# Ledger of designs, part 40: designed miniproteins, single chains, continued (4)

Each design is a single chain, and the fold is of that chain. pLDDT is the mean over its residues in the fold that is shown.

## One batch from the design tools (miniprotein)

Design m13361
Fold by ESMFold2-Fast:
Structure m13361 (fold): chain A 100 residues (1-100)
Amino acid sequence: SSSLKQTLQQSLAQVDAIKKELDIFPSPYTAQNAAQRLSQLSQQMSKVLRQYGADPSVVQQFDDLSQQAQQLANSDITDAQFKQLQQLIDQFVSTLNSLL
């Protein structure tokens, strides 16, 4: 549907903004904020996809991303956690692009 496609595109723009901020200011604070925002976007995406009757496996991927990002937001961000956050951002983008 047109409205779903628009929501997916808006979510891609939001995560792109998060990624750019993280790339410019790679600090534990910005990483925790990025993880928190990614968690919220992933939770919102899973709710939207459920409403539109999307594949349950895709909904689960966003639920998992939300939980992993939330755990990261509540952690001390070291180099390992920073790389994990980048991987979660890439997974979010990849999964969303598969729906477009």
Scores: mean pLDDT 87

Design m13362
Fold by ESMFold2-Fast:
Structure m13362 (fold): chain A 72 residues (1-72)
Amino acid sequence: SEVDRLEQRIALLRGVLDSMERMSDYSLDLFSKSSTPEEAAAARAEVDRLLAASRESTDREIARLEAQRRAA
């Protein structure tokens, strides 16, 4: 159904965001082992900024899909 397709798309977007957050944590941990504390802190701040932007964009898209699901 249309509702099932919208729910699948919402689940996919949430899954992608979760995967990005997990991979970012892993990458930052690896980087911290070969960098100065200052470089590690700067990299974490940059990654946090990028993840925040991705979360905002993803949340807007999910809200749009949820609105479509309610109208279906």
Scores: mean pLDDT 86

Design m13363
Fold by ESMFold2-Fast:
Structure m13363 (fold): chain A 79 residues (1-79)
Amino acid sequence: IQELTDRAVEAVRRGDTEGVEESLQQLVESTPESGVEAVREGLERIGQEVGELAPTDPEVAERVARALEEAGQKISEMS
């Protein structure tokens, strides 16, 4: 979970939208119910990086924000 979160953060910093989407999908799909809290913290951290990216690359930030919203929705349904 932490490793996937770190990969997503690095992908955001690089503007690698595809890498962010893949990391978020793997994070959601591989998360056990016991890991939901750690994933929520990870999604919040990724969201902070998106906020820093938005002034420089708003298109990437918009796409990542949408992926984060979808991931958060799925996680909220687990517990």
Scores: mean pLDDT 71

Design m13364
Fold by ESMFold2-Fast:
Structure m13364 (fold): chain A 64 residues (1-64)
Amino acid sequence: EEEELIEKARRMLQGAYDGAGHPAREIPEAQVRAVAEGIRALKEGYTPQEVGDRARQALAEAEA
């Protein structure tokens, strides 16, 4: 369920921004998609290196 991964990713990014002391008014959709792909890859058993590669690819595609 991609919708659930997107929601989880958005919540994680909001928490990270809050923890850094600069809460975001709007979280960039490209970052949400990158984190969601990372979560998906991690759940599917990819290695940390592969998870990072897939998240970076998703970020690049969302920004294009």
Scores: mean pLDDT 73

Design m13365
Fold by ESMFold2-Fast:
Structure m13365 (fold): chain A 81 residues (1-81)
Amino acid sequence: SMRKAAEELLEFAKEGQELFSKGEAYAEMEWEGEKLTLRLYNAETGELIKEVTADKKVVEEVAERELAEREPEARRKLEEL
């Protein structure tokens, strides 16, 4: 289900952001046609912590959702121009 894939992508983003902010992990992004593979690695050992694969359509839906939450900020920046 696309909904489950979107939830897994959001959980990956949240977990990766938390670990990345601590310097404990790094992320790699790979596009294979219409599929995005995200991999989270331990910064010290290089071991794979987590891997998520999502279709471009799922990535676009997640990005559109984040953009909707940030639309007030984008409009504010346009007013500053």
Scores: mean pLDDT 70

Design m13366
Fold by ESMFold2-Fast:
Structure m13366 (fold): chain A 69 residues (1-69)
Amino acid sequence: AEAAAGERGQRYAEAVKLVRDGIEKGLSDEEIIAELKKAFPDLTEEEARRIVEAVRNSLALADGKPLPP
């Protein structure tokens, strides 16, 4: 079994929730990344951007909006 997988998964879930809240508030990607890095200081900017993109793509699929090319 992967060590600390459950704890890492919980932190990822919290990060995803923060990104969803930011998107609902109409925050820019830069503002959401800043909030992510403030809440999860061990995240790199690149990792934070990947989480934002993953959440946006997930929401776009749910809303029936087209995915980026």
Scores: mean pLDDT 72

Design m13367
Fold by ESMFold2-Fast:
Structure m13367 (fold): chain A 70 residues (1-70)
Amino acid sequence: MELVDEYLEENAEAYEERVRELVENNDLEGLRELADEIAEGIRKALREEYEKAGDEEALERLDEAEEKSL
């Protein structure tokens, strides 16, 4: 989970700023796109972490968790 935590920590400030701007403009479509972008970034970081660890079972479960998250 370290790569996911790093991704969130590093990008949190930029995402917070974009969320605030989209909310102020009442841009619901932009907010949905941003949410998808965040989820995709988290999934990518987690996949990289599992791939580095060589955990094939975790990679399979990650694909299933992706379905559950949406």
Scores: mean pLDDT 71

Design m13368
Fold by ESMFold2-Fast:
Structure m13368 (fold): chain A 71 residues (1-71)
Amino acid sequence: MEPPRRDPFSGEEATEVLTTSDGERIPARRGDLLRLLGLRSVAEFRRLRYQEVLAAVHELLASGLDVARLP
């Protein structure tokens, strides 16, 4: 058995569908997305609207954050 590395962007954890407060479903790794947005729990994420998630991701991309790579 291989000892796992605790890196949220490694792709080890399964992608979950997270629901925003306006009902949009976003496929993402829970821990990755929560850390990216500075949230403590999925309950806090469910309080956000889809537009707020997009705005936060845009700001992080502008600051040079490396999240997930496209195939």
Scores: mean pLDDT 63

Design m13369
Fold by ESMFold2-Fast:
Structure m13369 (fold): chain A 130 residues (1-130)
Amino acid sequence: LQSTIDTLERILALNDSILSLLDGVRKLIESGDTSPDIRDLILNSLGAILSLNQQILRLVEQADIDEEKKNQLLSLNQELLALVQELRSAIESGSLSQEELLALVEQARATALQLRNLVQEVLDEVKARS
């Protein structure tokens, strides 16, 4: 039980880090600065998000939680991964407008918030069983 609580709390911390990094990416895009330095900062932040996302996947797979909730967490995490990869490709290609890039960031942020809320719900349910 404590091991499951510790795992879920770690997933929450990783999700909070993803949300913080997405906020940073949003602000860099909103600046309108298309310099190589700003592009590299965005790409580095997206790379960090992908790494955190992979850590969350491993932790969810190992978590002793309800199968339905586990599948929902894996699905949201895969959706977030796809959005971040699309955003990275768009930044690398330079083919999307600022408005289109911001729309992708908002979709990724919305998915990350759904993931965070579901992890919190599962954590509360596990704690209630203690």
Scores: mean pLDDT 88

Design m13370
Fold by ESMFold2-Fast:
Structure m13370 (fold): chain A 96 residues (1-96)
Amino acid sequence: SLEQRIQELVAQAREAVEAGDLEAARRKLEEALRLLEEMGLEPEVLALAREVAEGQLELARAYLEKNEAEIAALRERGRALHEAWLAREAARAAAA
């Protein structure tokens, strides 16, 4: 059924978020949305719409966490470059 397919896609999207595969999670949620649109405006659709919305919020949080990790990596790179510069200056001072 479309309902079972939507629930399976949302579950797969959550697994993809946990695995760090944000692109796979996005595709699964987009497919779930497409199937949800095919079901129309039946009362049962509201529960599925909520599950899809919750999956989208989890994906949004994962994108924020990924960006924070990328920022942390850039900060670490900058710190390593600064330490290399200090070592270079210390060597230069010792040679003078």
Scores: mean pLDDT 75

Design m13371
Fold by ESMFold2-Fast:
Structure m13371 (fold): chain A 80 residues (1-80)
Amino acid sequence: MIDEDEVARSLLRMIKSVTKIFLKRAKASETATQAELDELEAMIKRVKEMGKKYPKVKEEADEAIKALQEAIAVIRAKLA
């Protein structure tokens, strides 16, 4: 039986993977935008809400947040 925890876990793993791809592209780019920063911060809020709603996937949520925070640090450094 497929439960909502399995769906949430798959989504969080996908968010982490997409964020790592974005981070690689962001590191290769000479420019960063405020819009990219705002999108990453909005994603962190969504991931935190998912981790609260589905406690069994909190580890995957924490890993996704860590990847998003690393991406935010790179973008902030380029905007400074």
Scores: mean pLDDT 81

Design m13372
Fold by ESMFold2-Fast:
Structure m13372 (fold): chain A 85 residues (1-85)
Amino acid sequence: MTEEQLKFIAEKLNELAKIPGVKITKDGNTFTIEVTGDAETLEKVRKIAKELSKIPGVEVERDGNIFTITINADQEGLDILLSEL
């Protein structure tokens, strides 16, 4: 995963964190996004999750109003990502 891809992931995660009715929980390389907002909020989160899923090494899973984003980067890449959040 490139530094540009990691910065893009951080930008999108920061964008998600600013949305009212969105809660983000981090556990290692996994980000759990819980949407408690309306259908418009859910669609906005879905659109961002779709953009993230296009990046090689990013896995996105959805279960109702919960999105799980797993970032398959090495430790150096994860450190870069976390520094941008």
Scores: mean pLDDT 83

Design m13373
Fold by ESMFold2-Fast:
Structure m13373 (fold): chain A 57 residues (1-57)
Amino acid sequence: APLPPAEEQFKEGAVRLARGAGWSDEEIERIREATYEERVKALAPLSAQNRADAAAL
């Protein structure tokens, strides 16, 4: 079944963030096929790092 619009937007955002962070194509593919909860958990460190980087700038 197709994802709800909000979950589809999060999926695309997650893939974009992972690419920007230098994740491998294999890791990006896992994010694309992950559940919503798995994506949230996988990206939590990147979100925290982005906040830390912004605060340090």
Scores: mean pLDDT 67

Design m13374
Fold by ESMFold2-Fast:
Structure m13374 (fold): chain A 85 residues (1-85)
Amino acid sequence: KAEELARKAAELAESDPELAAELLWEARLLAHEAGVGVELEPEEVAKLEEVAKKFRKELELRHLDLLEKKFGKKEEAEEKRKELE
């Protein structure tokens, strides 16, 4: 069930944030397909939002690393990394 996956993601948020992000993504897809909402306690929601924020930030940083190494846009990449830190 989507709620169970979301709870597992919250539990793993600190120890394994990548797996937590994957579980959160899967929980959201299952909830959407079933036409139901995911009912979580506010503290669990806060933890999952931090995981989602970290996951997006990591993907953005990987993209910026590519911009620097492959396209030579070091200055642009450095400015954007500063904003993400």
Scores: mean pLDDT 66

Design m13375
Fold by ESMFold2-Fast:
Structure m13375 (fold): chain A 86 residues (1-86)
Amino acid sequence: MQVTQADVDEAVRILEELGMTKAAEAVREIAKRFGPFTAVTVATLALMVYAITRRELLRKGYSEEEARKIAVEDANAFAERTLARL
């Protein structure tokens, strides 16, 4: 699988559209320092954190708005922690 800067740009766009601004910034920084493959991998994992957190909160009776807000915060924290550990 050949990962390019275009794939990074698409991943960042998806993160920004979902409100994950801090995760998007972390992914851009990862791409600059560690390359596009690492950046897209971290973006994919951040999206999975978002999806899993949102699903679990909805199961617990949270509203869509509350579940999305918490899921964004969790995904942002994941991406920022991952960048700090690279």
Scores: mean pLDDT 88

Design m13376
Fold by ESMFold2-Fast:
Structure m13376 (fold): chain A 121 residues (1-121)
Amino acid sequence: MTAEEYYALGEEAFKEKLYGLAADYYEKAIELDPNFARAYANLALAYTELYYYTGSEEDLEKAEEAIKKALELDPNFLLAKAAQYYLEGVKVEKETGDKEKAKAYFEKAEELFKKYKEEQE
């Protein structure tokens, strides 16, 4: 299987809310292509969702490392920036309970996801 094929399987697993399986497929894509910035950004989103439900510090650290790798590969990568804002929103909500502050981060993430989608045309 190619990196792109594993990436596509990760996206399908993510759509089905199978975030652990999605993370496994994105990690396989990265093993085959270590420069696959999209796989790192989506790996960060998968671990962010896992962190939201589990509160696991390991999932949080994996999400942060994946964002860091995506931004090292492309500092202006909109998907990685969107993932970063989404993670900050989740952290604010989980750590402080401040839903209004978390909402501001989620709205910024949504705007960046929208811009990223428009650039894929």
Scores: mean pLDDT 89

Design m13377
Fold by ESMFold2-Fast:
Structure m13377 (fold): chain A 88 residues (1-88)
Amino acid sequence: SPEEELRRKLEELRKILDEIRQAMAAGDVDTAVELFEKASKILREIERLVKEHDVSPELLAEYERIKKEFDELFREVSRAETARRQAA
């Protein structure tokens, strides 16, 4: 079902965001950037599912939370990558 697919993709995205946080904490910006590219692809698939299907309020709330975390991490990774390029 679309809701089951959405739940699986949200779980997959959460795991990747956790890995990005770990990479950033370790100072591994290259790994964070690579993982972020994967996270971006999954987020686009999630956004398509949310747009094309009626989903439960619970799943919408989960999507909104993870989207906020994604946006915050995007800013952090982008700043770190820019700083790394300027230092090189």
Scores: mean pLDDT 85

Design m13378
Fold by ESMFold2-Fast:
Structure m13378 (fold): chain A 99 residues (1-99)
Amino acid sequence: VPSPEQLARAMVAAARQGIREARARLGELTPEQQERVERLIEDAESFIRASEELLAQGLPASAATLAKDALDYATRALSLTGSPDAVLAAGQAGLDALD
């Protein structure tokens, strides 16, 4: 069973991969969609930073909560790009972080 620290690290890894995949697809979107995706990416990155700060403070359960928020925002950004393969790639990065 993964620890809260392992879950936080896995969700951060998945969120980071989701952000990379969303950024790679920005050029395929309208300017209005690009702005919306970029805002979701900024929110996801803020939650990643907050989660990593909480891990550094020895608060892994709180870090996991913020890592989940980061993953949720990264997944929303990816869903707006219309790529199911990108969502799967982000999920795989999270699983790899558990190993």
Scores: mean pLDDT 83

Design m13379
Fold by ESMFold2-Fast:
Structure m13379 (fold): chain A 107 residues (1-107)
Amino acid sequence: SETRRRAASSISAAAISMVGARTQVDLALKLAEKSGSKEAIEIAKEARKKVEELIERAREKIRESNRLLDSGSDPERALELAREALELANEADKIAVEALKKIKELI
């Protein structure tokens, strides 16, 4: 039950980080497009693509973790997958924040 609670907490944290990453990269793209800078737009689009790829990978890990939690089989594997999802979500957030910073420096 403790392992299940920890897996659920990691999934929730991953979901929050994924929303944050999407919000930041969408803001980066809007600022880049508003500036008219082709360089800034390219940076924002590349960052959005990487963020979306990481979020898709995180979602697959969350789906597998939830499947294991629902079946009651292998709670430790469910926690491992939930933590991997959080790591991917945090990487997406880092990319989004770095892209927003670079774009603000260009415009």
Scores: mean pLDDT 91

Design m13380
Fold by ESMFold2-Fast:
Structure m13380 (fold): chain A 85 residues (1-85)
Amino acid sequence: MLDRQRDVFSQRASQGSSQAWNALGWVYFQQGNLDQAIQWYQQSISLSNGQDSVSWRNLGRVYQQQGNTDQSQQFFQLSDQLDSQ
């Protein structure tokens, strides 16, 4: 079922949607593929010129799961700052 969602979001990401790239990252994160999740969230952030607060927050979650607490806190703070603008 996650594979089907991955295919759908991958097709939408090809159309230049940052939200689709973020959703694809979430699917990989749910599958435990942290490296791929990071890659897709970074693509969403790049496409949004750094304005995608959701992708920054999700990167924070991935880094937290990897045990990189300092980096995850930085990403959470950045996400919060973007949401406050």
Scores: mean pLDDT 76

Design m13381
Fold by ESMFold2-Fast:
Structure m13381 (fold): chain A 64 residues (1-64)
Amino acid sequence: SMKKRQEALEVSTLGLTGAGYTAQSIVLRRQAERSSPEQSQQLLAQAEQAEKKGEELNEEALKK
């Protein structure tokens, strides 16, 4: 049905977007390891935000 097709697309979109945020978090943490202490704190804060957003989107996908 059209409803099932749209739900499948929504789940796929949430999963892909969540994975993107998780990957961004990993990249930011790696950059933080190679940065000054000041830059590292900023990058780690951004990584934490990306990680939380990724987790939120992945949980939404699992609930559908």
Scores: mean pLDDT 79

Design m13382
Fold by ESMFold2-Fast:
Structure m13382 (fold): chain A 68 residues (1-68)
Amino acid sequence: AKEYIEKAEKYEALGREAEKKGDYAEAARHYSQAAFYYRLAYQETGDPKYLEKAQEAARKGVEASAKR
């Protein structure tokens, strides 16, 4: 669980940095990875906060992809 949370947080931060640079393709890729790892954290822990984080990261990824 911890490893999935750490990876998700790392990719979420990378997604935000890519967005700030206007690299929406890179941002979409990173947010998709963050959503994937938050979903794994949810499956491992059962904690709904990770499901919410996965959904938010997925939404940001879709929005970034639309600007590509």
Scores: mean pLDDT 85

Design m13383
Fold by ESMFold2-Fast:
Structure m13383 (fold): chain A 68 residues (1-68)
Amino acid sequence: EEAERLLQEADDKAVEAHNILVAGGDKKKAYELMIESSRLHAEAYRLKGDEEGAQEAERNAKIAEKFL
């Protein structure tokens, strides 16, 4: 249940980031939302016992940080 809530929040942030980029808005805000989304995915995967999924999500967050 908690993992599902985190996944939903992560998905909502990813959608918001995508909409900002498509609209040509604030790219920094979009990348910050993508980082938050990836960190929430990592937390959700850890709650589900998926350590590999959590590590992949953490790598995605670090990649996005390079664009700030």
Scores: mean pLDDT 84

Design m13384
Fold by ESMFold2-Fast:
Structure m13384 (fold): chain A 80 residues (1-80)
Amino acid sequence: DEARLERIRRAIEEAIEAVNAESEKPLTISEERLEALARRLAEQPVTEENIGVLLSVYLPEADVEQIRRLAKLITERLRA
């Protein structure tokens, strides 16, 4: 579903932007990794746990607090 993939991609981008607004070291994700992450998230139930696990794989430079905040924000956006 193209609409669902677009919603997931946007949720990830908005969550990264929100976390970066409060972070001294901003996180960056390539368009290629963003697409891959969105596709993996589209294949799974929308839970903070599932999102957190995938974020740790696709954003290995992120610390535990950043992963936790991103997972929460993405989950909230996808359940809205």
Scores: mean pLDDT 82

Design m13385
Fold by ESMFold2-Fast:
Structure m13385 (fold): chain A 130 residues (1-130)
Amino acid sequence: SEVRERVIELAERLLKVYDDYRAGKLTPEQAVEEFLKILREIAEIAREHPDLPLEYRQVLGLAASLAAIMIVLLDPSKVEEVKRIAEEFPPLLRHEILQTIEFTLKDPLTAMVMADILARELRELVERLR
């Protein structure tokens, strides 16, 4: 299905931004702009396709959480923008993103570790769905 392929492509694009940033290929400012763009696209897909199979909804959730953590870690001034994007998500995922933002602000060191775990989990899920 076109939407399922779009979900996988979006997750792979997010992981590439994460990897490129970690490898020093992107500045924090460049990474934040790409994560914001991807987070908006995740919100659009989640809103337009609430009936996606569970595994694809899990991809969107992991991707949204990773993007939100990275934006807040790299530029805390973007918190209000990320919160506005979170409002576009379905209620459950919106709540999870908002909790992720608050957690990242309170414990940025643990949030950085969580970002690495989420990236790993997202890679494993994407590989299974290919």
Scores: mean pLDDT 91

Design m13386
Fold by ESMFold2-Fast:
Structure m13386 (fold): chain A 88 residues (1-88)
Amino acid sequence: MNLKDVSEQVLDILRFAKSLVDKGTVDNLRRALRLVQAAIDMMNLYKITDEKVKQAILDTLKRIKEQAEKLKDEDLVREAEKLIQQVK
């Protein structure tokens, strides 16, 4: 598979995750976190070093963390922060 095609698939996953974050529910934030984890796993598997893709993951995780803080879900805040530290 072409790395450009894999990067586009990761960006598609992140766009879907952002749409779930915008729904503003705990269940949708948990689904978004699972999608971001899949995106991180795909980046690692294919050794994608594109800073644009990495930044898109970080931006998505920050949005999940902000929505989790607004919903006062401390478990989701911690899980999002763990993934942020993993990607940095």
Scores: mean pLDDT 85

Design m13387
Fold by ESMFold2-Fast:
Structure m13387 (fold): chain A 89 residues (1-89)
Amino acid sequence: MEEIERIARETAERIKAALPELTDEQAERIAEVLAGEALKALEAGKLEEALRRARESLEEALAAAKTEAERAAAEAALEGVRRIEELAK
């Protein structure tokens, strides 16, 4: 439970590092959304499916990224998804 929240927060921090224009409030919002969606999927017994779809979408976003910042943000989000996948194993 708390481990998912920690991963979401660390992921949001990495995204903010890639996109310095994000405010602390926006980074907190990203962490809340990531943790909330992961916990909701876990409660529904659909965490693995949700994480797989998230990874596929982020891999597509990474391939479509036109700026270095967009690429770094997508990579940070993908790493967060991989960490939650490993935790769920």
Scores: mean pLDDT 76

Design m13388
Fold by ESMFold2-Fast:
Structure m13388 (fold): chain A 66 residues (1-66)
Amino acid sequence: MKIVEEIIEKAKEHADKLYKDGVSKEAIIEVAEKYIKGAKRDYNLSEEQVEEALKEVKAYIDSLYK
């Protein structure tokens, strides 16, 4: 679904900015989780879509610290 892709892209872009600003990995993950949980309520995402978005964004954040 395109809306899930847009949510993931925005979460990744925000994570990039926080990473460049020297924010810790744990804090960036917390911000991303809050954003995706908010999007679940606003866009009526399924549990599967939320889990997929969280998994992809967390994997991306992990890649920034490699």
Scores: mean pLDDT 81

Design m13389
Fold by ESMFold2-Fast:
Structure m13389 (fold): chain A 93 residues (1-93)
Amino acid sequence: GGPVSEGAGRAGERAGLAAVRAGYEAGDPRSGTAVALSAIGGAGEGSLRGGSATGGLSAAESARRAGEGGGPGGRRAGEAGERAAREEAERAA
């Protein structure tokens, strides 16, 4: 695999941790995990296209989209992941 920028990787990690936590709190750990994996993938793709800030924004979008398909627990996980990734993207900008 290719290198992911440190900022994009951090955005994916923070989004993933937030999504897993929100999923567990909602009683839906599977949706939390799915959102986390999507956020990490989005961070990598965005990093390849535009570096740390773009990676963070891609992580946020991926978390939100994955959450939309997961029911109430998935939506909460997606919202938590999106928020964490956006905060990290803002720090990278």
Scores: mean pLDDT 74

Design m13390
Fold by ESMFold2-Fast:
Structure m13390 (fold): chain A 85 residues (1-85)
Amino acid sequence: MKKPKIDELMKLLDEVEEAIRAGNRERALQLVDKFEKLAKEQGLYDLYLDASALRTALEVGAPRETLLQMVEDLKKKLEEIKKKQ
């Protein structure tokens, strides 16, 4: 597959951010798992690795500000990829 599903990945990150802001760790973990699988399937390995780090941070209960920064960094990487499409 040559065209990545960037809009679907971005939507997942928006939903992850909403779940984090709501304190719904279980929902955030489910959404990050979907993001990891999709990123890996699309060959976006740097996004996959960053999402795996976010999942670990969620699992260990990292501070909300740290989690939100990690989501923002993933969104910035996706926008950069989208700009090159």
Scores: mean pLDDT 83

Design m13391
Fold by ESMFold2-Fast:
Structure m13391 (fold): chain A 68 residues (1-68)
Amino acid sequence: SSSDQRLDQQVDQTVDDYKKNPSQKNKMQMDIMSGVFYMIGGVYSVFKDYSRSQRYHDRGDSIDKILS
């Protein structure tokens, strides 16, 4: 959806900002964003919306791969 595309674009911008300036503040913002995505994915899983759950888990994973 267009909302998913905007959210993915915001993730990409936050990641780009971190790569250009890997400060403790920017790293913490990435950690928080990843954690929130996993939490939202977990909520969708409880309601058996596995497609949306997977999308949010994938967003969290993409952030964690950059932080690792």
Scores: mean pLDDT 84

Design m13392
Fold by ESMFold2-Fast:
Structure m13392 (fold): chain A 84 residues (1-84)
Amino acid sequence: SEQERIQALLAELRAMLAAGVSQEEIDAFIDQQVEQGLTADQLEAVARALRDTDPGTAQALANKAVELRPDLSVGEKLSILGNA
């Protein structure tokens, strides 16, 4: 399910962060998940969950979500980035 995908991704990202994995490696992992069908909505949900604890990773997820949504206006894209 979508919720199971979101929770699994969140658990993996938290494990990577706890292990001290670099932001570059986390960014590469996010890119790989997108290539495997991870949606913009799922990226946004995980970004919101990490916003207060891991703002750098939350921002990377929000940036990737925006890249997957070419239908959005510049203002809507900025809103997503500012809320992550």
Scores: mean pLDDT 80

Design m13393
Fold by ESMFold2-Fast:
Structure m13393 (fold): chain A 103 residues (1-103)
Amino acid sequence: MLPEDISDEEIEETKKLLKELGVEDPAKFLLEWMDKLAEVAADDKNFGLKRMSEEDAKRFKEELLKHDPLDIEFVARLAKELNATPKDAFYVWLEVLKEVKAK
């Protein structure tokens, strides 16, 4: 799914979380994330052909928690390796941001 398939309410929630995590320009950061997902999708025609399984989502979440979830290059690469849809990758990433803030 394209980033545009994500609701405006979820975009605003994500911007608030990014600001609370110390991102100075959440809107710019989110645009850079969306651009990176589009770049990965263009590079690999098989990217996003499958829905992320519960096991893949758990692995993605665990790897993001071990790394910096604000490292967009790493997040996009890991999503590609798991062949996740951009929408599934976004939602798992959002859950990780919420969990990091809760610490």
Scores: mean pLDDT 72

Design m13394
Fold by ESMFold2-Fast:
Structure m13394 (fold): chain A 55 residues (1-55)
Amino acid sequence: SEKLKKGIEFDEKERERVLAVARERGMTPEELARLQAILDGSLELNKKFLEKEEK
């Protein structure tokens, strides 16, 4: 659906912004890697929901 596609686009932009802010705030590489894994997991779940709707 268009709403889910827009949500995924928004999440991708927010993910990049959150990671950029975390880097600027001096999070360690290990903390950044964990944060990235969490955000990536959320995006993958949303993409799977989109796939189910498109079928």
Scores: mean pLDDT 74

